# Designed miniproteins, single chains, part 86

Each design is a single chain, and the fold is of that chain. pLDDT is the mean over its residues in the fold that is shown.

## One batch from the design tools (miniprotein)

Design m2987
Fold by ESMFold2-Fast:
Structure m2987 (fold): chain A 110 residues (1-110)
Amino acid sequence: LPELSVTQVLSLEAALAILDGDFERAKELLEQMAAHPDFRPEDAVYPLAAALITKNEEMIEYVEELLRKRGFSDEEIERVRRLANGLAGTPEQFRLMVEPIYRANKDKLP
């Protein structure tokens, strides 16, 4: 299983929260991820993928706006969207992919 950074673990936890319909928890985790000094636009790929898979327009807009507020360009946001679309399958397939990676790395959260 891949070794993840703190922002990547927060990203996966936010994605799982979106899949579970816990949008308040997802927003809390996304804010923690975006506030982290090591935050990169690619860290938004998993929560954006979860929002796309669940067709949750509010969460799609929330993640993209979070990237804009952090000063990332439209080109960078578009790249994140393309990566997220590449992960788009069923909610079940996405969970089976991300949950083992999250479980292996969750102890890295502060």
Scores: mean pLDDT 82

Design m2988
Fold by ESMFold2-Fast:
Structure m2988 (fold): chain A 74 residues (1-74)
Amino acid sequence: SLEEEYRKLTEERKKGLEKYKQGDPKAPEEIAKALEEQARILERLAETLPPDGRELALREAERLRKESEKWKKE
């Protein structure tokens, strides 16, 4: 399910943050990728929702994409 995929990516982000804390130079890229994948899942989920739910999901996806861009610059 999309919800299960989203939760797995949340765990990947947590692992990425631990790697970042340990000084892994690849951790920012891994975190950024997980955030982009979560944004894509929300965009896909938005297609199945009524207008109000769709707008909320798309706004959250945009927030995740902006967070991903910050990590890419780290």
Scores: mean pLDDT 86

Design m2989
Fold by ESMFold2-Fast:
Structure m2989 (fold): chain A 77 residues (1-77)
Amino acid sequence: SLEQARRAAEKANAGTATPEDIREAAVAYGGSPLTGKEAQSAADALTRAGVNARKAGLELTPEQAMAASAGYRAGPP
């Protein structure tokens, strides 16, 4: 849902996103449920994206957070 995407983006910008938050966001986006390791990897990628955005003076959008939770890494390839 949009509310779950907003919460994921808010937590990522604050650096407090958990694997559980990412798993819930991925399911809400219509993706397959993530395993514990996949959820942790997605949470780490989202946290890194949030840190990188902050260093650039930007914030993650809900859309960027949902893309990260769907298995897309927000950051350089």
Scores: mean pLDDT 60

Design m2990
Fold by ESMFold2-Fast:
Structure m2990 (fold): chain A 95 residues (1-95)
Amino acid sequence: SVEQKLEELDQIEKWLLSTVRALSENPTRYGLLNEAENVLRAMAEEFNDPEIAKLLEEISQIIRDVQLGKISVDEGIERIKELFKEIKELIKKKG
């Protein structure tokens, strides 16, 4: 259901925000980066929607950019929250 998908997104968003903060504090946690990328890939496969997959790939790139120090953790967090908001709106429109 739409409600179940939104609850799952809220849990994953919370975990990813914690993960990107941890990667900002220790950029050499490559295992954690790989785990985040795997979670986003699995989510893209589960939703099976090209618009949602594109937004999830943008989130993946933001996490990599924070890990590499290309953007601040605060900027990365803000952008990730905005992208999850867009994903939630797409799920509501398509459900």
Scores: mean pLDDT 87

Design m2991
Fold by ESMFold2-Fast:
Structure m2991 (fold): chain A 61 residues (1-61)
Amino acid sequence: LDELESQFDSLVQKENDINNETMTKVAKGELSREEAREMIIESASLGVRAIDLAVQIQLLR
């Protein structure tokens, strides 16, 4: 359980980090729209994985 909860926290943190980095770089003109879209898609994928993991944690309780 602790390992799964740690993985959940890591996925949520990664999602937030990617979103913040993407927005910051776009604001600075360091990222194209295409690159920004790919990063946000990656971030969304991590969010979905976090939801799946949260469901798994509930089932193990």
Scores: mean pLDDT 80

Design m2992
Fold by ESMFold2-Fast:
Structure m2992 (fold): chain A 73 residues (1-73)
Amino acid sequence: SLEERAQRLVEEAKKAIENGDYQKALSLAEELLRLGRIDEAIKLFKEIVKNSTDPALKKRAEELIKFAERLKA
């Protein structure tokens, strides 16, 4: 189901963050955003901004937060 797929994506993204794989976490959070899981995606993007040292990943995550916040409004 869509619900089960979304839960699996959240679990995989959290594991990617724990492992320092912020590129993978970003891709999984983008998929959550496409599935309409806006709040969960924003939370993951914020964790990427906080923990990643890669300026390009941080910038991409910040832009996606802005985009997702507009979808929530």
Scores: mean pLDDT 87

Design m2993
Fold by ESMFold2-Fast:
Structure m2993 (fold): chain A 97 residues (1-97)
Amino acid sequence: SLLQKINGALLDPNLSDEEKKYVAGLAAGYIERIYKEGKVNEKGTFLLITEEDKYFLKAQVFLAKNLDKSIEERVKLAEKEFGKPFAEGFKEGYNYK
C-alpha cells in the first residue's frame, strides 16, 4: 500500500528531515481522504503506522486533532505545527488518486 511505501521511506537513513516531514504529511493527507470517502473498511485505523516512527506519530496526532476541520484549515494548522514541508505533503496526499 502507499502507507507501507511511505513507512519504508521514513526508515531510510538517507532521507533528510524535511523529506521525512513531507512524507509524513503525505501519509496524513492520504488517510484523511480515504476516511472521508468512506473507505474505512480498508483502513480501519486513522494511520497504519508503527509506534516507533516519530514522524508518522506526528501525522496520526494531527489527523486525530483536526478531523472535523476543512482541508484548507488543516493545511494552515499543519504549516504552523509541523512546518511547510509537512503541510505541502499533507495537501498533496489528500489529493492523491
Scores: mean pLDDT 65

Design m2994
Fold by ESMFold2-Fast:
Structure m2994 (fold): chain A 94 residues (1-94)
Amino acid sequence: MMDEIQRRLDDIRNAMDELGVSPAVKDRILSEFRRALLSVPSLADLIHDRVLEALRQAHERGATDDETIELVREAIYLALGMSRDAAREAARAA
């Protein structure tokens, strides 16, 4: 499990490096992603896929650092089964 988590973290870090994500945002996103994987390991693939999609959308939109973090949090909360409205509210509040 820990080796799989580390591999997933490395994959997301590499994706963020390719997309030119800032170091501060990278650290925050990796922390949120790791927490989610540890909380619900059975949803690891879904969480991983949604985080990658959120990062791509943020890059294509020219999103700010804060907007990028919010999009990733919303993606994680949606993967964990929150409604779209609840996920948006939680992502903005955190």
Scores: mean pLDDT 81

Design m2995
Fold by ESMFold2-Fast:
Structure m2995 (fold): chain A 55 residues (1-55)
Amino acid sequence: GKAKLTVLSETKAELTALSEVKIYNLETGEIKELKEGESVIIDTNNWIPLGEVEI
């Protein structure tokens, strides 16, 4: 999948899915699936996008 990343602060970013993409939480092991057009604010220390990221 592909996502757009917008940096909001040192530890926060908005991730907008440009296609279906998964994000992985390093601390909990949770995998969250984002559908095309869905946006989420993530902690950049804990969440990793599993796919192509555009800044």
Scores: mean pLDDT 83

Design m2996
Fold by ESMFold2-Fast:
Structure m2996 (fold): chain A 58 residues (1-58)
Amino acid sequence: MKAKKIIVKSDGSLYVIGEDGSVYEVKEIKPDGTVLAVDLETGEEKEFDARNAEVIYE
């Protein structure tokens, strides 16, 4: 799945917003730039391509 945005919180937590608008908590950033993230509502883990994602610092 493609990441639309990466949100960097002031507390150091990271979130990814998918192209569908779903919000996931980042668990791991792999060396190839793939992001592993978890849906906070369902607990489902997904891999995201973040190479073209907008990075937002809060």
Scores: mean pLDDT 78

Design m2997
Fold by ESMFold2-Fast:
Structure m2997 (fold): chain A 88 residues (1-88)
Amino acid sequence: SAINSYLSQALTLLKKEQIKEATTVLEKLKSELGVDISLAGIGNNFVVLKVNKNKVTKETIENVAKNVGFTLNKVFESGDYYYYVFTY
């Protein structure tokens, strides 16, 4: 799907430390498909994605992340958003 394609591209760019390019892909995902995903944090071998919980499922995020080599470590909820902590 288009959501899976954009998210896979963004996560692949994050693994390459191409943060600006990854953020541009996430902004396209939001503007073109209405899917609100943004980068909430990044560090050594981890990223945190902020995901609107009404726009995409946990299963979709987890499966795409796994396919590009990320492991889900934890999820926490704040307001209308889930925060997914991934390591690679």
Scores: mean pLDDT 86

Design m2998
Fold by ESMFold2-Fast:
Structure m2998 (fold): chain A 132 residues (1-132)
Amino acid sequence: DDKKLLDELRRQKLEELQEKSRKDHEAIRAGKEALERLVGLLGEADAERAERLRRTWERFEEAVNILMGADPEKGNEIAGKVGEKLKEAADAAEADPASLFAEADRAMAFMEEASKEALEEAERIKEQKRLS
C-alpha cells in the first residue's frame, strides 16, 4: 500500500525539520534561561522592572524568529549575542546585588537594539530576494 510508504517519508521529513528547528533555536533557549534568572532577582526587588524585562524579551524573540525564518545563521548569531549579554548581566547581578537594576537596564537596551537589527536585516534579506 503506497499510503504506508508516503506516511513513512512524511514522518522522516518531519523528524529532520524538528531536529533543524531544535538546533536553530538553541541560542534562544539559552537566552531565555538567563532572562529567567534576572526576572527572578528583579521580581522580589522591582516587579515593574521584571515585567518590562520580560516584555522586552518577548519582543526580541518575535523579531529574531522573523530573522530566523529568513536567515537561520544570522538569527542564531544575534540570539547568541543576546544570550551572552543576559548571562553576563545575571552573573553580575548575582555577584553584586547593588548592580541588579543597572544590569537589567543594560540588558533591556541591548535587546531593544538587537530587535531593531534583526528586523532591519530580515527586511534587507526579503528585499534582496525580491530583486533577484
Scores: mean pLDDT 82

Design m2999
Fold by ESMFold2-Fast:
Structure m2999 (fold): chain A 73 residues (1-73)
Amino acid sequence: SDAAKLKKQADKLEKKGEYRKAYDYYYKSGQKGDYLSMSNGYLIMSKIYKEKGMDYTAKMLEEKAKAYLKKSK
């Protein structure tokens, strides 16, 4: 699906360290109705910001991911 292709690109960009672009692609995947992809995107960003020492930002992103995961059920 289009959403799956967008998520695949986001994963690739994240591995390259292009975190902002990775988030943009996860967001586009979520806009196509894939709330699981949007949740995963926020979780990936949360982990990245934790590694940068940005604990507050990471916590906010993790909570957003949990909300989207709940909507995916």
Scores: mean pLDDT 82

Design m3000
Fold by ESMFold2-Fast:
Structure m3000 (fold): chain A 69 residues (1-69)
Amino acid sequence: TAEIPALVAALADPDPAVRRAALARLEGLGTQALRPLQQAWMQLASAYRPEDRELLEELLRTIRRLGAE
């Protein structure tokens, strides 16, 4: 679970390779990652930090993909 915040941060990285690696790992965790991702999204959203906007968007996209399962 401690790895998930770092993977979420990597989703906002400008390097597409870094983002793909983070997405692949999160998806590899399957539904186990869904709740931690949702929790992280809620916490970041409530903080209202401009620098977290891209993180929130990427996190939501990953949640939607995993939640479909």
Scores: mean pLDDT 68

Design m3001
Fold by ESMFold2-Fast:
Structure m3001 (fold): chain A 75 residues (1-75)
Amino acid sequence: SADALLKRLAAAVAKLAGPGADKTLTDAEIAERLARALKEAGVPQAPVFEEMAKRNASQDEIARALNAVVNELRA
């Protein structure tokens, strides 16, 4: 469900760019986790994060894409 997805994405955001960010995760691993969560919920943006993981997108780029998805899901 969207609620479960939003909770998972909020936790991922905290690990990605928050002051308590989990620095043991690589940028690719963060993108993969987000892609998996989105795919499980049937969100069309899941492939975006899969591609980001493949091309080693920066943590900042992933965070911006995540914010866009979260805003869309909350609307």
Scores: mean pLDDT 67

Design m3002
Fold by ESMFold2-Fast:
Structure m3002 (fold): chain A 99 residues (1-99)
Amino acid sequence: SHMRSKAASLMAAAGILLAAATLPFVSKEERERDFKAAIDLYYEAAQLFVEAGDVEGAKWAIEGLKKALETARENGFSEEVIKYGEDKLKEAEKLLKEA
């Protein structure tokens, strides 16, 4: 499925951006921007997996969102940025539940 292939590519891109968000020599503002971009990609992947009927793919994307949020909390990201990720996680879980 084109949707599954695209979702898998977004998962890979999200992982790269999440890694960039943890680099100690990059500004906090740039790291938080990369984190939000990673969250958006994980969320888009979740939507595409749900649309494709790929329940395991959707669970993989949701696990990516959970791991990204854990990483943000461990790295002392702002409450606003963490809330952004939490809201996207809730929406992704809702999409899977309603599928």
Scores: mean pLDDT 89

Design m3003
Fold by ESMFold2-Fast:
Structure m3003 (fold): chain A 69 residues (1-69)
Amino acid sequence: SPVERAANVAALAALDAGLTREQAEKVKQFILDNPDATKEEIKEFFKSLGLTDEQAEKIADLAVKVKNL
């Protein structure tokens, strides 16, 4: 599904941005549990895990674009 693709893409991007495997799994689960999450909600979740505002913005934007394919 588009939501599953978005969750996997966001988790991989989180790993690339320096999050741990455990934190990346939390990212995947957040998107799967919140399929209608807005870009801002996803961004705030990433910031809560320690990403910068700029990193969170980029990954949230990507996740929303993949989810809406």
Scores: mean pLDDT 84

Design m3004
Fold by ESMFold2-Fast:
Structure m3004 (fold): chain A 94 residues (1-94)
Amino acid sequence: IKKAVEKLNEAVELTRDVAPQAGELAFEARMKLSAASVSLKGGDTETAIKYLKEGIKLAEEAYKQARRDGAPQEALDKIEEAIKLGKNALKELE
């Protein structure tokens, strides 16, 4: 989860000026993944799974929006990496 959060932070910076709507979605995804990480550390796996699913969905929406807005390929790659890392974390908790 920490690496997924880091990738989304990088994506937010890359989309700030070019694709602000995609950047906002990436920021929201990052917040949900951070909440999932906190819930896991607290032993609340059910809440962590919920936030992880919400974060992945927001990151997928961020990817679609960034692609539509013509964001740099580097930003798209960072969002895609975050989605893959999030899905892997979800699979480990199921």
Scores: mean pLDDT 80

Design m3005
Fold by ESMFold2-Fast:
Structure m3005 (fold): chain A 71 residues (1-71)
Amino acid sequence: KEDEETLKLLERILKGAEEAAKAGDPISVNVYLLGAATVLAADRSANYSPEVLKAAEETLKKVQELADKAE
């Protein structure tokens, strides 16, 4: 259940970041970047499955790339 909830959260973060980047809104992209970083940095990340960790890392990387281009 926690894994499913975390994966859904990461999906929403990525989609929101992509939409914000497409709209030319670097502030919103950076808010989603902070969200992705917070999910990965959470104390419970030590208990994440390998699938969730990989998804979090991939989401953070993609959102960071969007933020870098949006400056």
Scores: mean pLDDT 76

Design m3006
Fold by ESMFold2-Fast:
Structure m3006 (fold): chain A 91 residues (1-91)
Amino acid sequence: SMKLVLEIILGIAQLVRAMLKFFRSKGVPEEELRELARKFVENAIEILKENNAPQEIIDEFESFLEEIPNMSVDEILERLDSIIDKLEKEI
């Protein structure tokens, strides 16, 4: 169901956010952390599109994907917080 898809993506987004915060604090290179975020967002977009998720949610993830290459890890974390909030409101 759509609700289950959104709940799973929300859970993974929360985990990715926690991982990024932890590894950033340990001095892992920003490029590696950006790549982790990019892979998550790309896979989330594919799943959302295949399940006919609301266009507004798809647009949020697509906008994020476009922004990632030029973002700091702090900016990525702030964008993830925004997406998590949006997903929580849709569920």
Scores: mean pLDDT 87

Design m3007
Fold by ESMFold2-Fast:
Structure m3007 (fold): chain A 67 residues (1-67)
Amino acid sequence: MLDKEAFYERALKSLRKQAELLLKSKSKEEVIKSLENYVKQISPSLSPEMKEALEKALKEVIEELKK
């Protein structure tokens, strides 16, 4: 978790899994909003480097959902 690249990969997997579970009962728009809120709540507890990695992972998952 201290390594930025490892944290990014972990965040991607976590966010993708959360999106998949949420999509079973929610629209894509609601899922995107839920993921954004989740990241917003976690970000203040992270270093700037980890925050950037998490935000990058969120952006990638949102782009995947919009396809």
Scores: mean pLDDT 80

Design m3008
Fold by ESMFold2-Fast:
Structure m3008 (fold): chain A 89 residues (1-89)
Amino acid sequence: SLAEAQAAFKELVASTQKPVQEILKKSEKLPEELKEKVLKKVEELDERVRELGEKVAAAKSAEEVKALTAEFEKAFEEFLKEAEEIFKK
């Protein structure tokens, strides 16, 4: 159902909070320039969560919510990859 798809999206977003917090804690050991890059990536992800969350709340079908959930999963994977690259250098 639409409500179940919306609930699943919220649970998925909630599940990413711990990884994001761990990345932020790890960034405290970086030089300031690299720490700022990590903070910017976290801010960009947070903005995406807000935009997609609003669209999910306004969605009229479970199919629409599933498409938005896939967009979030892609954005989160890209965030993790970019954070990993920053931590390497």
Scores: mean pLDDT 87

Design m3009
Fold by ESMFold2-Fast:
Structure m3009 (fold): chain A 74 residues (1-74)
Amino acid sequence: QDEKARQIEEEALKRMKEALLAGQQGDPVKSLEELEKIAIEGLKQMPNKKEAEEAIELLKELAKKKIEELRKAA
C-alpha cells in the first residue's frame, strides 16, 4: 500500500535528520556511518531491486568519499 511505503520513507528521513543533528555534537564519521546504514536499509525495501542496487552502490561510494574527507580533516 502506497501510504505504508510513504510512512516508512518519512520515518527514515526523520531518523536521518535526527542523526545529523546528534552528529553535530558528536563523532561526525560515526554519525555518517549510521546514516549510511539507515539509507541502505530503506533502499533495500524498494520494490524495484535494480534501481535500489544502483542507488545503494552510488550511496556507498559517496559515503566512503565523505568519510575519508572527514577523517583527513580530523
Scores: mean pLDDT 71

Design m3010
Fold by ESMFold2-Fast:
Structure m3010 (fold): chain A 94 residues (1-94)
Amino acid sequence: HEDIVQKLKEAFKRFDKDGDGTLDLVELAQAISFVLGTDVPIQETLGLTPEELVARLKEFDKDGDGTFDAEEVGTLLRSLGYNLTDEEINEALK
């Protein structure tokens, strides 16, 4: 579990270029691929079409602003079968 938290922390550090604690759709896709340790597109790793991946990401973009905070990213990872606690997600943002 700590390996996923550490990778998530590093992903936010690498892909949150604005330093505002949120990721856009492209940055989120890169961060998830990094956390999962794959060099293949995330949709291929999950067995999803690009359309299905976009549909899932839009379900977590409730404000329609095209950005995702750590809570939204954590919820997405949980929906993909990764059991992260709120404490682990908060730790990843430090």
Scores: mean pLDDT 64

Design m3011
Fold by ESMFold2-Fast:
Structure m3011 (fold): chain A 61 residues (1-61)
Amino acid sequence: DEIKKIKEEMEAKIKELEEQTAQRKANASPLERDQIDRDMEMEIRLIKNRASAEIQAVNDS
């Protein structure tokens, strides 16, 4: 089940990124926290887009 593996990997990456980001934010200034949040949201979007493209490729196969 390739699609299931792609979704699970996507969710695991997002969760790991959120946990790492939370730790970094704990030691960051307010300005740095805002930038970290924006960078995280952008990276999550890229992870989701990549997973969607991989799912589409599997479905098109």
Scores: mean pLDDT 83

Design m3012
Fold by ESMFold2-Fast:
Structure m3012 (fold): chain A 81 residues (1-81)
Amino acid sequence: MPLSEAQKEAALRSFLEYLAEEARKLLEEGVPYEEIKKKALEDVEKFLQYLETEFGAKISEEEREELKKRVLEEIERIYKE
């Protein structure tokens, strides 16, 4: 079944919360900041691929870049706290 826009937004929100939790945990474990960013960007690509392949979602390059930017800004905020 295709995802509704509301379901897509809910999935994106949950995914961002997951990434924030993982970033905090990895920082506490002493994982380098650059490695945390690499893993987060990899997880973004996997998540977007999942939406595209399983639900036929059309993700523009602009949407992909915006999500990556948002994720990196959130990780930087966590790192600076």
Scores: mean pLDDT 78

Design m3013
Fold by ESMFold2-Fast:
Structure m3013 (fold): chain A 62 residues (1-62)
Amino acid sequence: SVLSYEAEVVETPEGTEHVVVVSSSDGGAPVRLTVAELDAALAAVDSSFTEAQRAGAAAWFA
């Protein structure tokens, strides 16, 4: 099982939005997360992420 992450810019009625498309090699529909949604998810999993991993993820979307 491998997760693929792809940064994408999507045009919405409110303007352009930076999103991350997460897909799995094992199947299932790809999941799209906005930068804000990903930030909220990272905050929610603080107990399972190290500070370095969180910083790395934030830098990846910067």
Scores: mean pLDDT 62

Design m3014
Fold by ESMFold2-Fast:
Order: sequence, then structure tokens, then C-alpha cells
Structure m3014 (fold): chain A 100 residues (1-100)
Amino acid sequence: MSPVEKILEALYNDPLFGPFYEPPDLSLLPNFYARAPDWVSLSEIRDSKPKTVEELVELINRALDIALQLSPPGSVGEQVALELRKKVEELVEKVKKELS
């Protein structure tokens, strides 16, 4: 399994990333794309086939930056987005350690 595939598999196995697996539910967020036209889900990131861990992390961080911009300070959304960023950083460090 490539480093990119290993990170994606770990993210798909973490339920906290559930809202990011697929494109946003527009019934819950009807104006989402008007506010975040550059949003990409994990499935869309996977389909783009990033070649390096750095490319994958850039795409994920772009989505998380958008999530943080859409979340009020102190909200559950902000807390989730910050925890997701921390988990991505931890997974990247773990995978880089395994790359020799």
C-alpha cells in the first residue's frame, strides 16, 4: 500500500472524518458551495490520485481550512476541524516514520 493510500485508509476508518468522506449534505448545508466553492471531500481527493503525501496533505488542509472558516469560534464544528487537523498531522508523522 502506498503512503498516500495508507493515510486515506486510516482517515476512512476514523468515524470523526465521516462528514468528510463524501460531498457535503446540501439538505443540512444548503448554501455550502456558495460559501466554499473550492471544497473537496476525501472521495474527491482520492479520485484526484495525489502522487505524494505532501499533495494529499495540501488537499486535506485546504478542506479543513474551509471548515474552520465556516465554523464560529468555540463551536463544535471548530473543535472537530481542529481535532481532524491534529489526527492528519499524527497520521502523516507515523507514515513518514515508516518510509525509512
Scores: mean pLDDT 74

Design m3015
Fold by ESMFold2-Fast:
Structure m3015 (fold): chain A 83 residues (1-83)
Amino acid sequence: MPTRETLILFRNIAVSGDVLVVKKNIDKVDKEEADKLIKEAEELVRQSNELLKQGKVDEAEKYADKAIEIADKLMKKLNEGLA
């Protein structure tokens, strides 16, 4: 049965997937702005995963939520560049 920890891990994997899509389409976005947001999202995912390893589920979820917000901004910018 999926635990709360497993759901946070899957959310972090989804953010990493969005980041990879933006990296593959970097020519469709402002590269400098995208590179900054990519680094922020990757660091937030790294922190969330580290907190999960420590059993700090509530803190890990907060970092995952911030990573999702940044990934959403990246995907919005990519969609605007594709339109």
Scores: mean pLDDT 83

Design m3016
Fold by ESMFold2-Fast:
Structure m3016 (fold): chain A 75 residues (1-75)
Amino acid sequence: MESEKRAIELLKEYEGLTEEQAREAVKLFPDVEGLTFALEMRRAVEEGNEDKLKEIRELSQKYAELSRQRRAAAA
């Protein structure tokens, strides 16, 4: 899934995890979209860039909406 791949990439970048470790971590979280959002928020805060934070919020809202649609279709 899009959000899973995104979360794996962010975990590798921010936490220095290997791909295998990141995949294991993602499996433990049922809310992958929330995890991805949190990691992107952390990066924006570390950079101190409020404009970037707003852009990330918009992207995370789109990903959350797509995730809800996929879950509804799968149910």
Scores: mean pLDDT 67

Design m3017
Fold by ESMFold2-Fast:
Structure m3017 (fold): chain A 88 residues (1-88)
Amino acid sequence: MVLNKEQIDAIIKRLEELGYKDLAEDVRKAAEKNGGVLTSEDLKEILQKYVDEGNAEAVAKLLLALRQVGISAAEFKDIVDEATEKAR
């Protein structure tokens, strides 16, 4: 899966509207590093960063933004399960 610029811009806008400006900036920087696109692997790396920080709320908000552009949370099930376990 590859996210195009319109999907990335929509994700960034949603994260900013939700108050997650640092997460929105991480998404923007990852897209810039990868020539304006994001793969499932790039998204997993961003999600893993916030899981490692213990920030389950940021993980949930990124998954919400991804769902709104048509990306299923099922693609990130292992990361979601890890975030839930670490939040305990």
Scores: mean pLDDT 79

Design m3018
Fold by ESMFold2-Fast:
Structure m3018 (fold): chain A 70 residues (1-70)
Amino acid sequence: SSQDQQRMQQLIQSMQGIIGSIRQSVSNGDYDTARRGYDNLVRFARRVQQQFPQYRDQVQRMIDEARRIV
C-alpha cells in the first residue's frame, strides 16, 4: 500500500543512517562502536522484515552491506 511504501522509505532512511554511522566508526578505527552499531542494525532490521515481509530481501541486502563494512 501507499502507506506501507512511505513507512518503508522512512525505515530505509533510518537504516542507511545507521550504516553511515558504522562506516564512520570503522573509518575512525572505533571497531567496538562499529560492531555494536551492526548488532543494533540487525535487531532493528529483523523487526522491519517481520513487519514488511515483502521488503525482506531488500532489508537483507542492507544487513549484508553493513556486515561487509564491519
Scores: mean pLDDT 89

Design m3019
Fold by ESMFold2-Fast:
Structure m3019 (fold): chain A 91 residues (1-91)
Amino acid sequence: MAALRAQLAAQAAALLPELEAEARRLLSPEDAERFTRLYRELVEALAAGDGEAVERALLEIAELAKEVFGASEEDLKRAEELARALAALVE
């Protein structure tokens, strides 16, 4: 399982540049930085095998998306899909 979690963390980390680019395109620089920081914390939790931290990070990402994307339904949906995709990789 440790090797599998390391692989999932590596795959999640590989998505970081793409997610950061999308966040910077859709969000303010401040909100994009908060989003990418939470995503990095998620990747670190995956590497550590801390399922509780993974779930907490996903919930915080979803909460930030709801707060920031309140005026844009499409942006909110995209952020929620990213959070769910990462959760599915753990379970």
Scores: mean pLDDT 69

Design m3020
Fold by ESMFold2-Fast:
Order: sequence, then structure tokens, then C-alpha cells
Structure m3020 (fold): chain A 96 residues (1-96)
Amino acid sequence: SKEKELELEVVKKAEEVAEILRPEIEAKAKALVKAGVITEQEAEDLIKRELTKAKVLAAYLALKEQKSIEEIIERVKNSSDEEVLALLKEFAASQE
């Protein structure tokens, strides 16, 4: 169905963005643990949050077809938690 096709395309694009960003997110978390700033458990939580954030933002931007993968990556990197929450609210509203 059209719904399944759209879902697959959005999920694929979100997963591609997440995979591109995953090594950088993991490296940053590991660096923070080595520096003694956060614990191993906090690092795991941070990685999960950042990957979820990346997937949600990528899915939202892919669904709206407003940006390329490269532009989505830049937006994700420069997004605050507050901006992500705002986009999540907009996404939820658009889903009805």
C-alpha cells in the first residue's frame, strides 16, 4: 500500500542517517567516559537518546521531503533537545 511504501522509505532514510552518525555519537560518549565526565551507564543512555533523536529528526525531515540526507545530518548535529521536542510536537500534530 502507499502507507507501507512511505513507511519503508522514511524508515530507510532515518536508518541511513542514524548509521552515518552512530560512530561519531559512540566516539563522543566514549571520550566523555574516558575523561571521567560521565559513567559507562550514562554513556549508554546518551547514545540511545542521541540515536533516537537522530532517527526521529531524520524521519520527520524525510517525511516532509524538505532536506537531503546531508542537510538532515547537519540539522541533527546542530539541534538542541528543545528544538527536537518542538519538531516532535509538529510531527505528532501532522500524524493526527
Scores: mean pLDDT 72

Design m3021
Fold by ESMFold2-Fast:
Formats: structure tokens, C-alpha cells, sequence
Structure m3021 (fold): chain A 92 residues (1-92)
């Protein structure tokens, strides 16, 4: 899993196509949620929400998604917005 995550991260860094890069980052985040420790899972959930927001803004990705996949990405965006708001309130 770690070797696969490292390979995907290198591919994402080198990828110039935004749609392909977002898909790679999504895969990295999902793997980190599945196999990571609690700290890694937390960070990966934030990353997944941010990636979901970028994916919904990308026309090529949006057209390739099913209604169910679109609804899941929208839910992830709302979840990360709520978490970011909570963090902002705590940083006083």
C-alpha cells in the first residue's frame, strides 16, 4: 500500500492534466482512508473533500460521473466545509 501511495503521489505531481491529477489525488486519499492510521485517515478525509470540490468544478470529470457519484462528491464537499468552519472557530 505504501509503495502504491508513493507511486500515485509521484504521478499526480507530474500530471499536467487537471482531471487526471484530481483522479490520482482522489485515489491516494481513498487508499489513505482505508489503510492509514487514525491521524492519516483524518488528514485524508480533509484532502478528499477538497479534491471532491475541485472535481465538481472540472467539466470533463463532472460529465463522466453518475448521479450517485455526483451526490457523493457534493456530500464530501459539505462535510469538509463544516470541518474547516469548526477549525476556524477553534483557532482563536
Amino acid sequence: VEEELERLAEEAEKEKDEAKRLRLIEEIARLAIEYGDEKTKRAARYSLGLVAARMLENEEIRKSLSEEELAELERLVEEVKRLLEELRERSE
Scores: mean pLDDT 74

